# Designs tried in a protein design run: designed miniproteins, single chains, continued (5). Part 94

Each design is a single chain, and the fold is of that chain. pLDDT is the mean over its residues in the fold that is shown.

## One batch from the design tools (miniprotein)

Design m19485
Fold by ESMFold2-Fast:
Structure m19485 (fold): chain A 93 residues (1-93)
Amino acid sequence: SLVEAARELGEAALEAARESAEKARAAGQGVRAFAEGVAAQGDPATQREVAEVLEELARRLEELAKESTPEQAEALRAAAEAAREAAALLRAR
């Protein structure tokens, strides 16, 4: 259920990130914390699947940034970078 938890986290992060720059920043921090937990507890196959979910989240956040104000876009790109870094951490194992 870590993969399902990652999908649910991703949808919640996208919804929150649409509302404000502050929520987008909080979503990025939440993604990093979740990935650290998966890295500590997940097997390599689960870590790889969660990494794929986080990579998709990063892509969706970047697409959302293209339609946003400059301030919101900056926060969304930072959240996307956090998701990509989290995915890279999980793929490195």
Scores: mean pLDDT 83

Design m19486
Fold by ESMFold2-Fast:
Structure m19486 (fold): chain A 70 residues (1-70)
Amino acid sequence: MAEELAKEAEKAGLKELAEGIRRAYEEARRQGRPVEPILLVARAQLYKALGKDEEAERLMALARELAAAL
């Protein structure tokens, strides 16, 4: 869920990312766009900031594939 992911980012000291996650989720819902690719991108950005680069790249690839399939 977007709020849980945003709280994880805040706990990691990534306040800008946390606010970005909340805004992107709100905007997608307002526009009727799928939220799943946005949550995958947000998790990839969080993992990259935490030094989990390979996991972040995998999540970003999945987000792109999901967005293209939707």
Scores: mean pLDDT 80

Design m19487
Fold by ESMFold2-Fast:
Structure m19487 (fold): chain A 56 residues (1-56)
Amino acid sequence: DRLLATALANLATIHSMRELAEAAGVSVATVYSHFASRAALDAAVGAALEAAEEAA
């Protein structure tokens, strides 16, 4: 997922769904179509970091 990859690359600068949308060059509605809430985004980022750490 391009949005998840953008969030992972910019963890220090992404504080909201709007900032993720701006960093990825998409609308906030597009971010919400991939992640139902900020909590869902945080859970997806956490799961991706755990999977990457486990694979490493």
Scores: mean pLDDT 74

Design m19488
Fold by ESMFold2-Fast:
Structure m19488 (fold): chain A 82 residues (1-82)
Amino acid sequence: SPELRRRAAVHLAAGAILLAAGDFYESQGKYEEAIKVYREAARHFEEAARLYEQSGDTDGAKLARQYAENARKKAEELEKKL
């Protein structure tokens, strides 16, 4: 459905913006802020994947899941520095 694909794209974009913000916080040594933002990015990417899958966009779902996994791993790596 066009609505599901639109919502997926919005979550994908939100995740990408949050991922970039997390990278910025990490570059500044603000690890607690980076972790929170990376976790938010992962949630948005996971929702995007779910919505892409429901719309039949298997490629979009796969890409969004890869972004979610990347964001989660970044948060986990920073958790070890706290």
Scores: mean pLDDT 90

Design m19489
Fold by ESMFold2-Fast:
Structure m19489 (fold): chain A 74 residues (1-74)
Amino acid sequence: SEFDKRFFDFYDPDGDGYMTKEELKAFLERLTGRKLSDEEIDRLVAEADPDGDGRITFDEFLALLEKLTREFLS
């Protein structure tokens, strides 16, 4: 969505199309309203970035949000 893209861009200030694990953690903690452990964020990052290059693209970010929405609404 427009909101998700805007938020991704906020955490990608260089505009290179990537988000880091730390930026994703901050976003998810704000979105869910709860603190995430390093183990929880590592699990989510591994799912969004299976290649382990430390870069989360906008498409991977959207896929992760869709998955989290299904988990939280189920």
Scores: mean pLDDT 68

Design m19490
Fold by ESMFold2-Fast:
Structure m19490 (fold): chain A 58 residues (1-58)
Amino acid sequence: SILEDATKKAIELLKAGRTTEETFEAVVEWLQKEYGLSEEEAREIALKAIKEALETLK
C-alpha cells in the first residue's frame, strides 16, 4: 500500500540520520513525485508514515 511504502521510506531516512522534520518533508515530496498525490494528500499520508516509523524504531 502507499502507506506501507511511505513508512518504509520514512524508516530508511530516519536510519540515515535525517531529522523527523527532514524525513516528513522528503516523504511528502516523494509521495507527490512517485504517486502523483496532492500536497494535502501527501502530507496526511506522510504524517501517518512518520508516526508508524517512530513506533517501529522504539
Scores: mean pLDDT 86

Design m19491
Fold by ESMFold2-Fast:
Structure m19491 (fold): chain A 66 residues (1-66)
Amino acid sequence: SLEEAEALARKATEDGRFAVLGVHGNRLVARYGDEQAVVEFDSPEEALATARRLAEKYPGALLLEE
């Protein structure tokens, strides 16, 4: 869920480490250590906008746009 993806970004920031955010079509994938959250959106534009918002809000979130 989006809440799980945001929780991973927050945890990485609190730990002084990095969660990786990837956007694949309509899907946002957040990974931190052994934990993964997948969020499906109605459009690729929504997925990318959400990933960018998380990366701006959480210093420990790294967005890979390629």
Scores: mean pLDDT 85

Design m19492
Fold by ESMFold2-Fast:
Structure m19492 (fold): chain A 64 residues (1-64)
Amino acid sequence: SEEEIIRLEIERLMLKIAISALELVAERAREKGREELAEEEERAAERERRRLEELEEKIRELKE
């Protein structure tokens, strides 16, 4: 439905913001020598990127 597509597009935007925040935290952690924290946040960003790809595919399918 149109309403579902709009909701998913908002979720997509929020995920992009979350990924950027996680990447920034990982970068800052590396700068401070917090290697374990940097690795944890990089893994979190990777998981959210996969989630974003899945969401974008779902949006594409609903628009066809």
Scores: mean pLDDT 86

Design m19493
Fold by ESMFold2-Fast:
Structure m19493 (fold): chain A 78 residues (1-78)
Amino acid sequence: SSKVASLITAAAILLAGAEFLLSLGDPRLLPDAIGDARAAIELAEEAYKLSEDPEDKELAKKIKERAEELLRRAEELA
């Protein structure tokens, strides 16, 4: 569905942004990386719940797992 595709795309963009911000090693960017990771988790969870497609579910699950790992790492640095 277009809704699921939009949620997955948005979650992926937020995850990529959070990964980029964390990669810069600037502590001033940690709040933004944390915020983007949290948003990616929320959107990926919504996509997983709404999707009936196994491929979309798997992609949403992987985005969520990566965002949760990144969030944990960023929070440990904060």
Scores: mean pLDDT 90

Design m19494
Fold by ESMFold2-Fast:
Structure m19494 (fold): chain A 86 residues (1-86)
Amino acid sequence: MTVVITVVNGSVGDIIAAIGAGVDAQLRGGTLTSEVKGNTTTLTVSGASDEGVQAAIDGAQAMEKGGAKVTITQEGDTTTITIDGG
């Protein structure tokens, strides 16, 4: 499966937490790639396991509890997580 985590207008803490979620997913299987463009950080985990996908979702939900706007979309083998820090 593929997980795409996009952080827009994130604080340093939001970016670190997103990287942590991406690394946790990679440690459960897959390859992490990162891209930074302006105020947007995109993390892609290719070949993620089911446990890796769940770890990324759990991380995003923790950010939402902290006040970030989180949108999670699952379509086929791709899970897209968008985090807007404000």
Scores: mean pLDDT 79

Design m19495
Fold by ESMFold2-Fast:
Structure m19495 (fold): chain A 94 residues (1-94)
Amino acid sequence: SVEELVERLEDLLLGAYIYLEERRLDLALQTLDQAISVAEELSKDPRLKELAEEIIRLLREAKQAVEAGDLARARELLDRASELVVEMHRLIEE
């Protein structure tokens, strides 16, 4: 369901954040790839398409930041993605 996918995306973003704080960069990158896949599935819903596409963009930039060792930038990009997930929750609850 769309609700289960939004919850999964939220959980994956939290997981990526925790892995960044623990400096488990390989696990952070793996979790970001999983989050991108869930966001791609969410982009198939016309109500969520624009938010999901922006989240995918932010998460791809976060991956590049992690690979460059810029964990502060990766964290900022994850914070922005998390704000868009809050907007997704509002759209599916209305």
Scores: mean pLDDT 89

Design m19496
Fold by ESMFold2-Fast:
Structure m19496 (fold): chain A 84 residues (1-84)
Amino acid sequence: MEEEENERLKAEREEEARRVAAEPEVQALIAELRALAAADAAALEARVAALLAELERNGDRESLRRLELALEYLAREAHAEALA
């Protein structure tokens, strides 16, 4: 039998990630990071590092999670573009 708990947790994570990625705030962040990635990879790295440090310093775990999801989305989008 499949491990129901593991499958449910995976499905919940994917649903949450999709829902979060659809939020206007996350979409705006994705657009900002996408523009930086197109212009200068070093600028993207600096921006991501600054955001991570700021969110960690503030203890904002929710925004930190949203940033991680936005980065995953961009990585998957870049991979899809490379395959197209």
Scores: mean pLDDT 70

Design m19497
Fold by ESMFold2-Fast:
Structure m19497 (fold): chain A 73 residues (1-73)
Amino acid sequence: GMRATPLSQLTDAQKADVVEAVKNLLETEEVDGARQRKAPVTKNLTVGQMRLVGEWVAAGKTPEEVEAAFAAA
């Protein structure tokens, strides 16, 4: 089945990459609403983690809210 990696199971490097990916998606959306996904910040991220990033951006979460979610997990 499709499963998201639990936030508590991510390494610090993966958490940083997720926050950076959220920032990248928000920047492209804020600039022009253009569906730009060029040069995605994926580093150590899996397809499942990238889907989670997309869901958080769609829910209106900011990078700071994502960092707070990692701190709470």
Scores: mean pLDDT 62

Design m19498
Fold by ESMFold2-Fast:
Structure m19498 (fold): chain A 102 residues (1-102)
Amino acid sequence: DRAARLRAAQALGAGGVPTGEVERRDGEAAGLEAALGLMAQALARLAEAGREDDVRRFAELLEELQAALEAGDFERAREVAREGAELAREAGLDELAAAIEG
């Protein structure tokens, strides 16, 4: 019933006043948007290293993360970000992998 609460707040003209639920969602979205930027940095490093297969896989994950964020599917976005961190670690980008996770 979380969506019903947000719709009720918007319908009552409270739109723009943060509730605890809205603040949590905004914080999560910001963290996942930061992960998107870090994954783009990992992609650039993989491209410089000539890791063509890793570049392709990472590009697919970036597209999926962006689509999940645009859809408001933060559960899917977190799963994709975790997969991106794992792929970055497998490629030897341990610092970027840790930053994507945190």
Scores: mean pLDDT 71

Design m19499
Fold by ESMFold2-Fast:
Structure m19499 (fold): chain A 105 residues (1-105)
Amino acid sequence: SEAEKLAKEGLEYYKKGKKEEAIKKFREALELLVENGSLNNKDDLAKLYNYLGLLYFAEGKLEEAKEYFEKALKLKPDYEEAKKNLAEVLEKMGETEKAAEYLAE
């Protein structure tokens, strides 16, 4: 899909450290998935939220990073990478007890 193409372009920018371009591409992909009413694209949406969270985390925007990882987990509660990323953000925010809860089995 066009959204998958934009997400792939965003990931390439992310790998190259071009954060602003990566955010733009991931946001464009997200807008297409939302506009198409694609509740069936939960995996794609969760992945995009996770990447946006990683980018905001890299910029030191901890509250925004937290929100995106939480959105990813609402769509896909078993998303191990998003759980780990959320725990790392919570640790950076000083919420160590909450961080431990996301890593507990």
Scores: mean pLDDT 79

Design m19500
Fold by ESMFold2-Fast:
Structure m19500 (fold): chain A 68 residues (1-68)
Amino acid sequence: AIEALEEEVKKNPDNAEAWLALGRVYLEREDYEKAIEAFQKALDIDPSNEEARKLLEEAVRRLQEKLA
């Protein structure tokens, strides 16, 4: 559940995997702004995470498409 992931990132804000998972849930809900924020936090923790970078690019693209 999203509440468990939100609690996890509040308890352990350096948990890149939890931020990545939270971002994916926001992306599925089409909450692109929150997804971008979550993926950016995951990358701030682990800059080498290619999955987070790819998902961040996807979220940005989807936000731009929504605004067009």
Scores: mean pLDDT 82

Design m19502
Fold by ESMFold2-Fast:
Structure m19502 (fold): chain A 66 residues (1-66)
Amino acid sequence: ASVEEIVKAVREELEDKFSPEALLAAIGTAVRLYRENPEISVDEAVEKARQAAEEVQANMDAAKAA
């Protein structure tokens, strides 16, 4: 896999489901994980990115509620 392939997969899976801020965090997480472990699968990187996006979205929602 390549960084471009990882970024494309994350965008295709998450861009319609999360805010732009959460999506950017997800892309950053996936790229970082791939650079730390190039043996990571695209599917695994996307799943980790989704978890990061969910955490960012939850933190943003909590901050607005406070």
Scores: mean pLDDT 79

Design m19503
Fold by ESMFold2-Fast:
Structure m19503 (fold): chain A 121 residues (1-121)
Amino acid sequence: MIEELERRLEEDPNDAEAWFELGLAYMERGEYEKAAEYFEKAHELRPSLITEAFLLVAAIKLGDEERINELMERYGVSSLEELINYHIDVLKTQLPLIKDPRDKELAKRAIELLEEELKKL
């Protein structure tokens, strides 16, 4: 999987889906630094709240205050708890409107991971 995704990106560095899938693969391995970098590239190429939610999870796992503060400023929130709750609330609101089964599954996973991080605060 990872080797195939890396080959796709060597041929097309603008393949947002390939960057996102690499981010997921590295997150599954607990390599949060690489996961965050790949989610960041995916989000730059194709903005997505699902991708941004996974990026936020990776940033929280790393204690990456710079990425967290950037997202807080983007959404005009004053705390990490507000930032997490914003993403959970919007994803939950969008969930019944998501038609694609994979996107729906990914949104559910992002919500679950964010709720887990919220419990640790």
Scores: mean pLDDT 88

Design m19504
Fold by ESMFold2-Fast:
Structure m19504 (fold): chain A 90 residues (1-90)
Amino acid sequence: MDLEKAEQEFLRKAAELGTEFFQMREEAIKNGVSPEDFEKMVNEWLERFKAEAKEFADKYPQLKERIEVMIAVIESRARETIAEYKKKRE
């Protein structure tokens, strides 16, 4: 796979993971999941995401810096989402 194909695949995978995160949040709201259980779900999702991102970075070292930035952004958004979920319940 050339770099252009690798970048397209990375962006596609990022979009799919974003959709899964959104669906997870919506299902948690629908099912009345506690803030503590929601935080656990988000952290478990983050660990899986980071593992997959690391595998992709290992295959395409030229994308490593971009992947690291994406991980930092996703971790930040996850923390904000947990805080928002807790605030809506209080």
Scores: mean pLDDT 78

Design m19505
Fold by ESMFold2-Fast:
Structure m19505 (fold): chain A 57 residues (1-57)
Amino acid sequence: GTTRPAPVAGVVSADPEKQAKIDELRATAEALQAAGVPPDERLRILTEKAKELGLKG
């Protein structure tokens, strides 16, 4: 196994289900950034994903 110290937690929620959705959105954002997707395209993809996850009303 690999154990690494966590640098920063970022935004967290008291609701574990919402936390899981936030974590998924965060992972998606990191993957898009690592893949070199432009900020404008990333914003559009993240907006759609947030809406699908029910995070955007």
Scores: mean pLDDT 73

Design m19506
Fold by ESMFold2-Fast:
Structure m19506 (fold): chain A 100 residues (1-100)
Amino acid sequence: DEEKKKLLEEAKKNLEEAKKKAEEARRYSQDGDIEKAKEYLLEAVKKLGEAAKALKEMGNEELSRFAEDGAKRAYALGGEDVEKGVEELLKTIEKLEEKL
């Protein structure tokens, strides 16, 4: 199914982009730039949400829900502690990449 292959490639691309943005958020947080760290964490959360949508469209509802739940937890944690939000997001992405 060519459509499912394209959706899988889209999901993987969005996971890679989410990971890069999460790593940037961590770097800004370590440098003390909390405003930029929160901005990059929010962008990473959005990319993980786009990956979840692609997973749902290809019929993988379990991984889609896992990605959405991870994104929501990362966002909630990141509001109080950016580093905890980044750690949660990166763990979610790692588990998704292992299953894809």
Scores: mean pLDDT 88

Design m19507
Fold by ESMFold2-Fast:
Structure m19507 (fold): chain A 90 residues (1-90)
Amino acid sequence: MKEEVRRRLEEASRLAEEAGDAARAGDYKKAAELLQKALDLLEEVARTLGEALEEWLMEEFGLSREEAREALERSIEAVRGLRDQAEAKA
């Protein structure tokens, strides 16, 4: 469970890094597509592995369950905002 969460978060991070590279190259359409994939993955993890994700955040960062939930919600909102900005520039 926790290893699956870590693997999927690493995948989402890789997609976000690739999106950053695309944006720096001026390819905002590709950046938006990569950020959408990262967002979809984060939302899927939250929906299907939400408890395991909260537990992983609590153990790795010393957060309470409420803090872990808030951190996850804020992270999803941040990625959504970046995706929307990339789409606006595409």
Scores: mean pLDDT 79

Design m19508
Fold by ESMFold2-Fast:
Structure m19508 (fold): chain A 74 residues (1-74)
Amino acid sequence: SSFLEEVEEKIEEAKEAVRAGDLERAREILQEISKLVKSQELSPEEEQRVKRLMHELAEEYRRETGETESRMPS
């Protein structure tokens, strides 16, 4: 779906921002992703895919900052 494609694109942008050291940009993109997810009623399959993508982003953020997932911007 276009929604899932947009989330995937945003996650890739956030990963690039994290790798570039632009943590403020990564935070902005995380907020955009959160807003998109909250604005949609997701199927169980879409929820699982979003969770997987978010986990990948959290791991990238953790590698660069040393912060835990619970400390990431909402």
Scores: mean pLDDT 74

Design m19509
Fold by ESMFold2-Fast:
Structure m19509 (fold): chain A 99 residues (1-99)
Amino acid sequence: HMEELEREVRRALAAMLLGLGKSFEKQGNYEEAAKVYERAVELAEGIDPQLVAEAYTNLAKAYLKLGDYEKAREYFQKALDIDPDNEEAKKLLEEVEKM
Protein backbone atom coordinates (compact mmCIF):
# COMPACT_ATOMS: atom_id res chain seq x y z
CA HIS A 1 0.00 0.00 0.00
CA MET A 2 1.09 3.61 -0.68
CA GLU A 3 0.41 4.44 2.99
CA GLU A 4 3.01 1.84 4.07
CA LEU A 5 5.59 3.37 1.70
CA GLU A 6 4.78 6.83 3.09
CA ARG A 7 5.25 5.55 6.68
CA GLU A 8 8.61 3.94 5.81
CA VAL A 9 9.80 7.14 4.08
CA ARG A 10 8.72 9.24 7.10
CA ARG A 11 10.50 6.82 9.49
CA ALA A 12 13.70 6.96 7.40
CA LEU A 13 13.57 10.78 7.25
CA ALA A 14 12.96 10.98 11.01
CA ALA A 15 15.99 8.71 11.67
CA MET A 16 18.09 10.90 9.34
CA LEU A 17 16.94 14.06 11.17
CA LEU A 18 17.81 12.41 14.53
CA GLY A 19 21.35 11.93 13.19
CA LEU A 20 21.47 15.51 11.87
CA GLY A 21 20.34 16.84 15.27
CA LYS A 22 23.17 14.91 16.96
CA SER A 23 25.60 16.53 14.48
CA PHE A 24 24.31 20.01 15.41
CA GLU A 25 24.77 19.15 19.12
CA LYS A 26 28.38 18.09 18.43
CA GLN A 27 28.90 21.56 16.91
CA GLY A 28 27.31 23.21 20.00
CA ASN A 29 24.36 24.32 17.86
CA TYR A 30 21.60 23.41 20.34
CA GLU A 31 18.90 25.69 18.85
CA GLU A 32 19.24 24.06 15.42
CA ALA A 33 19.44 20.60 17.05
CA ALA A 34 16.15 21.26 18.88
CA LYS A 35 14.38 22.32 15.65
CA VAL A 36 15.61 19.21 13.82
CA TYR A 37 14.53 16.93 16.71
CA GLU A 38 11.07 18.57 16.68
CA ARG A 39 10.78 17.68 12.97
CA ALA A 40 11.92 14.11 13.71
CA VAL A 41 9.13 13.78 16.33
CA GLU A 42 6.54 15.12 13.84
CA LEU A 43 7.62 12.65 11.14
CA ALA A 44 7.84 9.59 13.44
CA GLU A 45 4.66 10.32 15.47
CA GLY A 46 2.18 7.45 15.11
CA ILE A 47 4.77 5.43 13.17
CA ASP A 48 7.76 4.60 15.39
CA PRO A 49 7.25 5.15 19.15
CA GLN A 50 10.85 4.23 20.02
CA LEU A 51 12.23 6.77 17.55
CA VAL A 52 9.81 9.38 18.97
CA ALA A 53 11.05 8.55 22.51
CA GLU A 54 14.70 8.93 21.43
CA ALA A 55 13.91 12.22 19.64
CA TYR A 56 12.10 13.54 22.76
CA THR A 57 15.09 12.54 24.95
CA ASN A 58 17.53 14.37 22.64
CA LEU A 59 15.18 17.37 22.34
CA ALA A 60 14.99 17.57 26.16
CA LYS A 61 18.81 17.39 26.40
CA ALA A 62 19.09 20.22 23.83
CA TYR A 63 16.68 22.40 25.86
CA LEU A 64 18.71 21.57 28.98
CA LYS A 65 21.82 22.93 27.20
CA LEU A 66 19.82 26.04 26.21
CA GLY A 67 18.82 26.61 29.88
CA ASP A 68 15.12 25.97 29.21
CA TYR A 69 14.54 23.66 32.16
CA GLU A 70 10.73 23.75 31.84
CA LYS A 71 10.81 22.42 28.25
CA ALA A 72 13.59 19.96 29.15
CA ARG A 73 11.39 18.51 31.93
CA GLU A 74 8.34 18.39 29.61
CA TYR A 75 10.18 16.46 26.88
CA PHE A 76 11.94 14.05 29.27
CA GLN A 77 8.49 13.24 30.68
CA LYS A 78 7.12 12.68 27.15
CA ALA A 79 10.06 10.36 26.37
CA LEU A 80 9.43 8.37 29.59
CA ASP A 81 5.69 8.14 28.82
CA ILE A 82 6.72 6.14 25.73
CA ASP A 83 9.88 4.41 27.06
CA PRO A 84 9.65 4.20 30.90
CA ASP A 85 12.87 2.12 31.10
CA ASN A 86 15.10 4.88 29.68
CA GLU A 87 17.60 5.27 32.55
CA GLU A 88 19.28 8.36 31.01
CA ALA A 89 15.97 10.21 30.69
CA LYS A 90 14.97 9.20 34.27
CA LYS A 91 18.27 10.46 35.70
CA LEU A 92 18.22 13.75 33.77
CA LEU A 93 14.55 14.38 34.65
CA GLU A 94 15.38 13.91 38.38
CA GLU A 95 18.29 16.38 38.01
CA VAL A 96 16.15 18.99 36.19
CA GLU A 97 13.29 18.69 38.75
CA LYS A 98 15.76 19.81 41.46
CA MET A 99 16.49 23.04 39.52
Scores: mean pLDDT 88

Design m19510
Fold by ESMFold2-Fast:
Structure m19510 (fold): chain A 77 residues (1-77)
Amino acid sequence: EEEIDKLLAEASRAAQNGDLETAADYLVKIAELAEKRGDYVTAAGFYRAAANLYEQMGRTEEAEKLRKKADELVKKA
C-alpha cells in the first residue's frame, strides 16, 4: 500500500493548507486504487470521505455522485 500511503500524505498536506479540492482529488485517487484491487469497502469509504469534502465546498452534485458510487461498491463486497 505504498502508493496509497503517499496519496494519504498528500491529501493530509492539502487539507492542512486549506485546499479541500486537492485533498478530495487525492481521496478519489485512493478510492480508485482500492477499487482496482477489489477492495470495495475501502474504496467506498474513501469515496464518501471525498464526497464530504465536496459538500463542504458547495459541490453537491459531485458529492452525490461519489456517495452513489460508494453505495454501489458496498453491494459488490
Scores: mean pLDDT 84

Design m19511
Fold by ESMFold2-Fast:
Structure m19511 (fold): chain A 88 residues (1-88)
Amino acid sequence: VQPLIKALQHESEYVREAAAEALGEIGQQAVQAVEPLVKALQDESESVRMAAAVALGKIGPAAVEPLKKLLQHEDPYVRSIARLLLQK
């Protein structure tokens, strides 16, 4: 999990997208990646942002408490994604 979390900060958008997808496939065991994936929701690449949102959804119940904190985030987009992921 940790090498994939580090890859979310890679200079290549393709590596960041692949890291987000891999964290989603790991699911609940990737709970440590929730905060890095939240940061990736503000990535400059639309593909990375989409992959991060999908990964947070796949992590599921383990991400619920971190996602609840995002409901108070300053960015309206991040708040909307958090609400969507918490309501299914």
Scores: mean pLDDT 74

Design m19512
Fold by ESMFold2-Fast:
Structure m19512 (fold): chain A 71 residues (1-71)
Amino acid sequence: SNREKGLEYLEKGKEAYRQGDLLTAVEYYKKAIEADPNDEEIKKEYAKFLKDNDWDTPSSPYYEDYKEALK
């Protein structure tokens, strides 16, 4: 299902983040949202990841992703 695929990508993103690979984490979080765009858990996890890494500001290349994840 879309949810199962989204959660699989979310787990891969969280694993990359645990390993300190922030760019790989971004790619997997984006794939998770693309797989299941209305999943509040996935959106919340990506928004938290971006905020925790100071990518929640207008100067960030991921600011649009952050705003979208807050919807």
Scores: mean pLDDT 87

Design m19514
Fold by ESMFold2-Fast:
Structure m19514 (fold): chain A 82 residues (1-82)
Amino acid sequence: SLEEIIKLLEKAKEALEEGDFEKAKKYLEEARELAKKIPDKTVSDRITDLLDKLIEGLKNGLLTPESIDDAINLVRYEQEQL
């Protein structure tokens, strides 16, 4: 569900703020697997692409807690449209 993805993003943000990059990666990858299971394929594709971008940013040292907050807001917006 989108609520579960939001909770995983909140946990990823906490891990990132603590400097636990492996834990942050784990939560983002778990969120990505949930995103693939969203029944609306258009929403699934958009959220999966968003999570791929966050995971790539983490690997390149470019991911910030603010980037995760922006992602949470985008997922909440998608939830409100469903």
Scores: mean pLDDT 87

Design m19515
Fold by ESMFold2-Fast:
Order: structure tokens, then sequence, then C-alpha cells
Structure m19515 (fold): chain A 75 residues (1-75)
């Protein structure tokens, strides 16, 4: 399976939206929402890998790392 350019951009945009929402949730003390959004990010990274787009998966992993670091610092 191969992602089209449009599908790749859509997945990356969704990942960025989830990361932004998670970071905002952390700022607001809503750790449940942040953990849900982090879980969704991990699913998107896994999907990118299953579809053979390792570069996309690595970009999503960077977003996951950012959210995890923010969550750890806030706890």
Amino acid sequence: MQLSEEEREELLERARELAERALKAIEEGNFLEAEIDLGLLRMLAGLARLLGDEELAEEIDRLIDEVEAAMEAAK
C-alpha cells in the first residue's frame, strides 16, 4: 500500500492538530484529553508505518516526543 500525496498531507495535518490539542490540554491541566490525543498520535504513527511511509511516521514520532516531554514536565 502507498499513501497518495493528498492522503499523506491529510494524515500529517491531523497529527499536527492532535499534537496542538494535546499540548493545549496539558496547559489547561486536562491530562485525560492529552492522553487520548497522544494515543491517537501513536495510532497514526503506526498506520504510517503499516502503509510503508517511514518518513511520515518519523514526523509523527517527533510530535509524540514533544507531547510526552510536555506531559512528563507537567506531572
Scores: mean pLDDT 84

Design m19516
Fold by ESMFold2-Fast:
Structure m19516 (fold): chain A 66 residues (1-66)
Amino acid sequence: SMKKKIEEAKKELDKIAVRGIARGLSPEEILKQLEEYIKKLVEEGKITEEQGKELLRYAKRVVENV
């Protein structure tokens, strides 16, 4: 389902952020990695452009809590 795809994408964004923190990456560097992951999902047709924008808002919120 589409809802399940978005929840799985959010889990992957969280994992990318945690790995970035563990490696000592800045919030800006982590956000860039999250944006690249979201862009790839949209380009591969796994999610819509609108859902990509939702995930980008989520990614910015994740980085704000770093």
Scores: mean pLDDT 84

Design m19517
Fold by ESMFold2-Fast:
Structure m19517 (fold): chain A 73 residues (1-73)
Amino acid sequence: MAEEHIEKAREAAERAVEAILAGDLEGAHKAAGEAVEHLKKALEAAKTEEERKRVEEAAAEMQRRLDEALAKA
């Protein structure tokens, strides 16, 4: 189900944000890669426009948080 993959992507993105703020760019890169992988699976599992919109909104939120963390690091 797309929602399960979105949840895992959010957890990975959260780890990436924490790693960026800690100055661990290698850990941030790995966690961000996991988030992207889960988002791809979520998008592939999405069968309706509503599900696809949910994945896109989650991806946009995660990307904004990562960008803000990078600006503060």
Scores: mean pLDDT 82

Design m19518
Fold by ESMFold2-Fast:
Structure m19518 (fold): chain A 59 residues (1-59)
Amino acid sequence: MEEARRLAEEGLRLIEEGRIEEGSRLVTKAYILAQQAGDEALAQEIADRAREVLRRLGV
């Protein structure tokens, strides 16, 4: 799941930089890849981090 983790890291960084649309696409891809691989822990981590970042930005 290195690809999913990399996409999540890149997507979250873009969201923090204000590139919310691009970052959200990458985070969504990362989440789907983690789910398809059966890595529920990684999928949950991605979802939790995305929620925290978006909540901080008020979106």
Scores: mean pLDDT 81

Design m19519
Fold by ESMFold2-Fast:
Structure m19519 (fold): chain A 60 residues (1-60)
Amino acid sequence: SNEVMQEGARELARLRGEEGADLEQLEEKAKEVTEKGKKYGIGKVMEESMELVVEYYKEK
């Protein structure tokens, strides 16, 4: 189960306080990283996937 990555993405959107504007893009990222986790196994891929979501929100 890759629910942790999806939950992390939703938490980031919530913490931003402006998730309404960018939520669709964040959901796309969350789906992408979750699917990757399903293929390869969750351990290392979870770290990479969460970094992708965090990097998305680093962009200002």
Scores: mean pLDDT 57

Design m19520
Fold by ESMFold2-Fast:
Structure m19520 (fold): chain A 62 residues (1-62)
Amino acid sequence: SMAEELREKGYELITEGFRAFLAGDYETAARLLREGVELLRKAGLSDEEIDEVIRRAAAEAA
């Protein structure tokens, strides 16, 4: 579904955003994290659900 595609893309962008942050590319990190969160909101996730996704993505990026 469109919502599943948005959730998957949002997760990918947030994970790449954290990887960019760990690499010292703060401009790319800020952009990717912002875009990823926007896709998760568009997919219908609540703020609490988005926070959980961010936590999981950060763990995967490390």
Scores: mean pLDDT 89

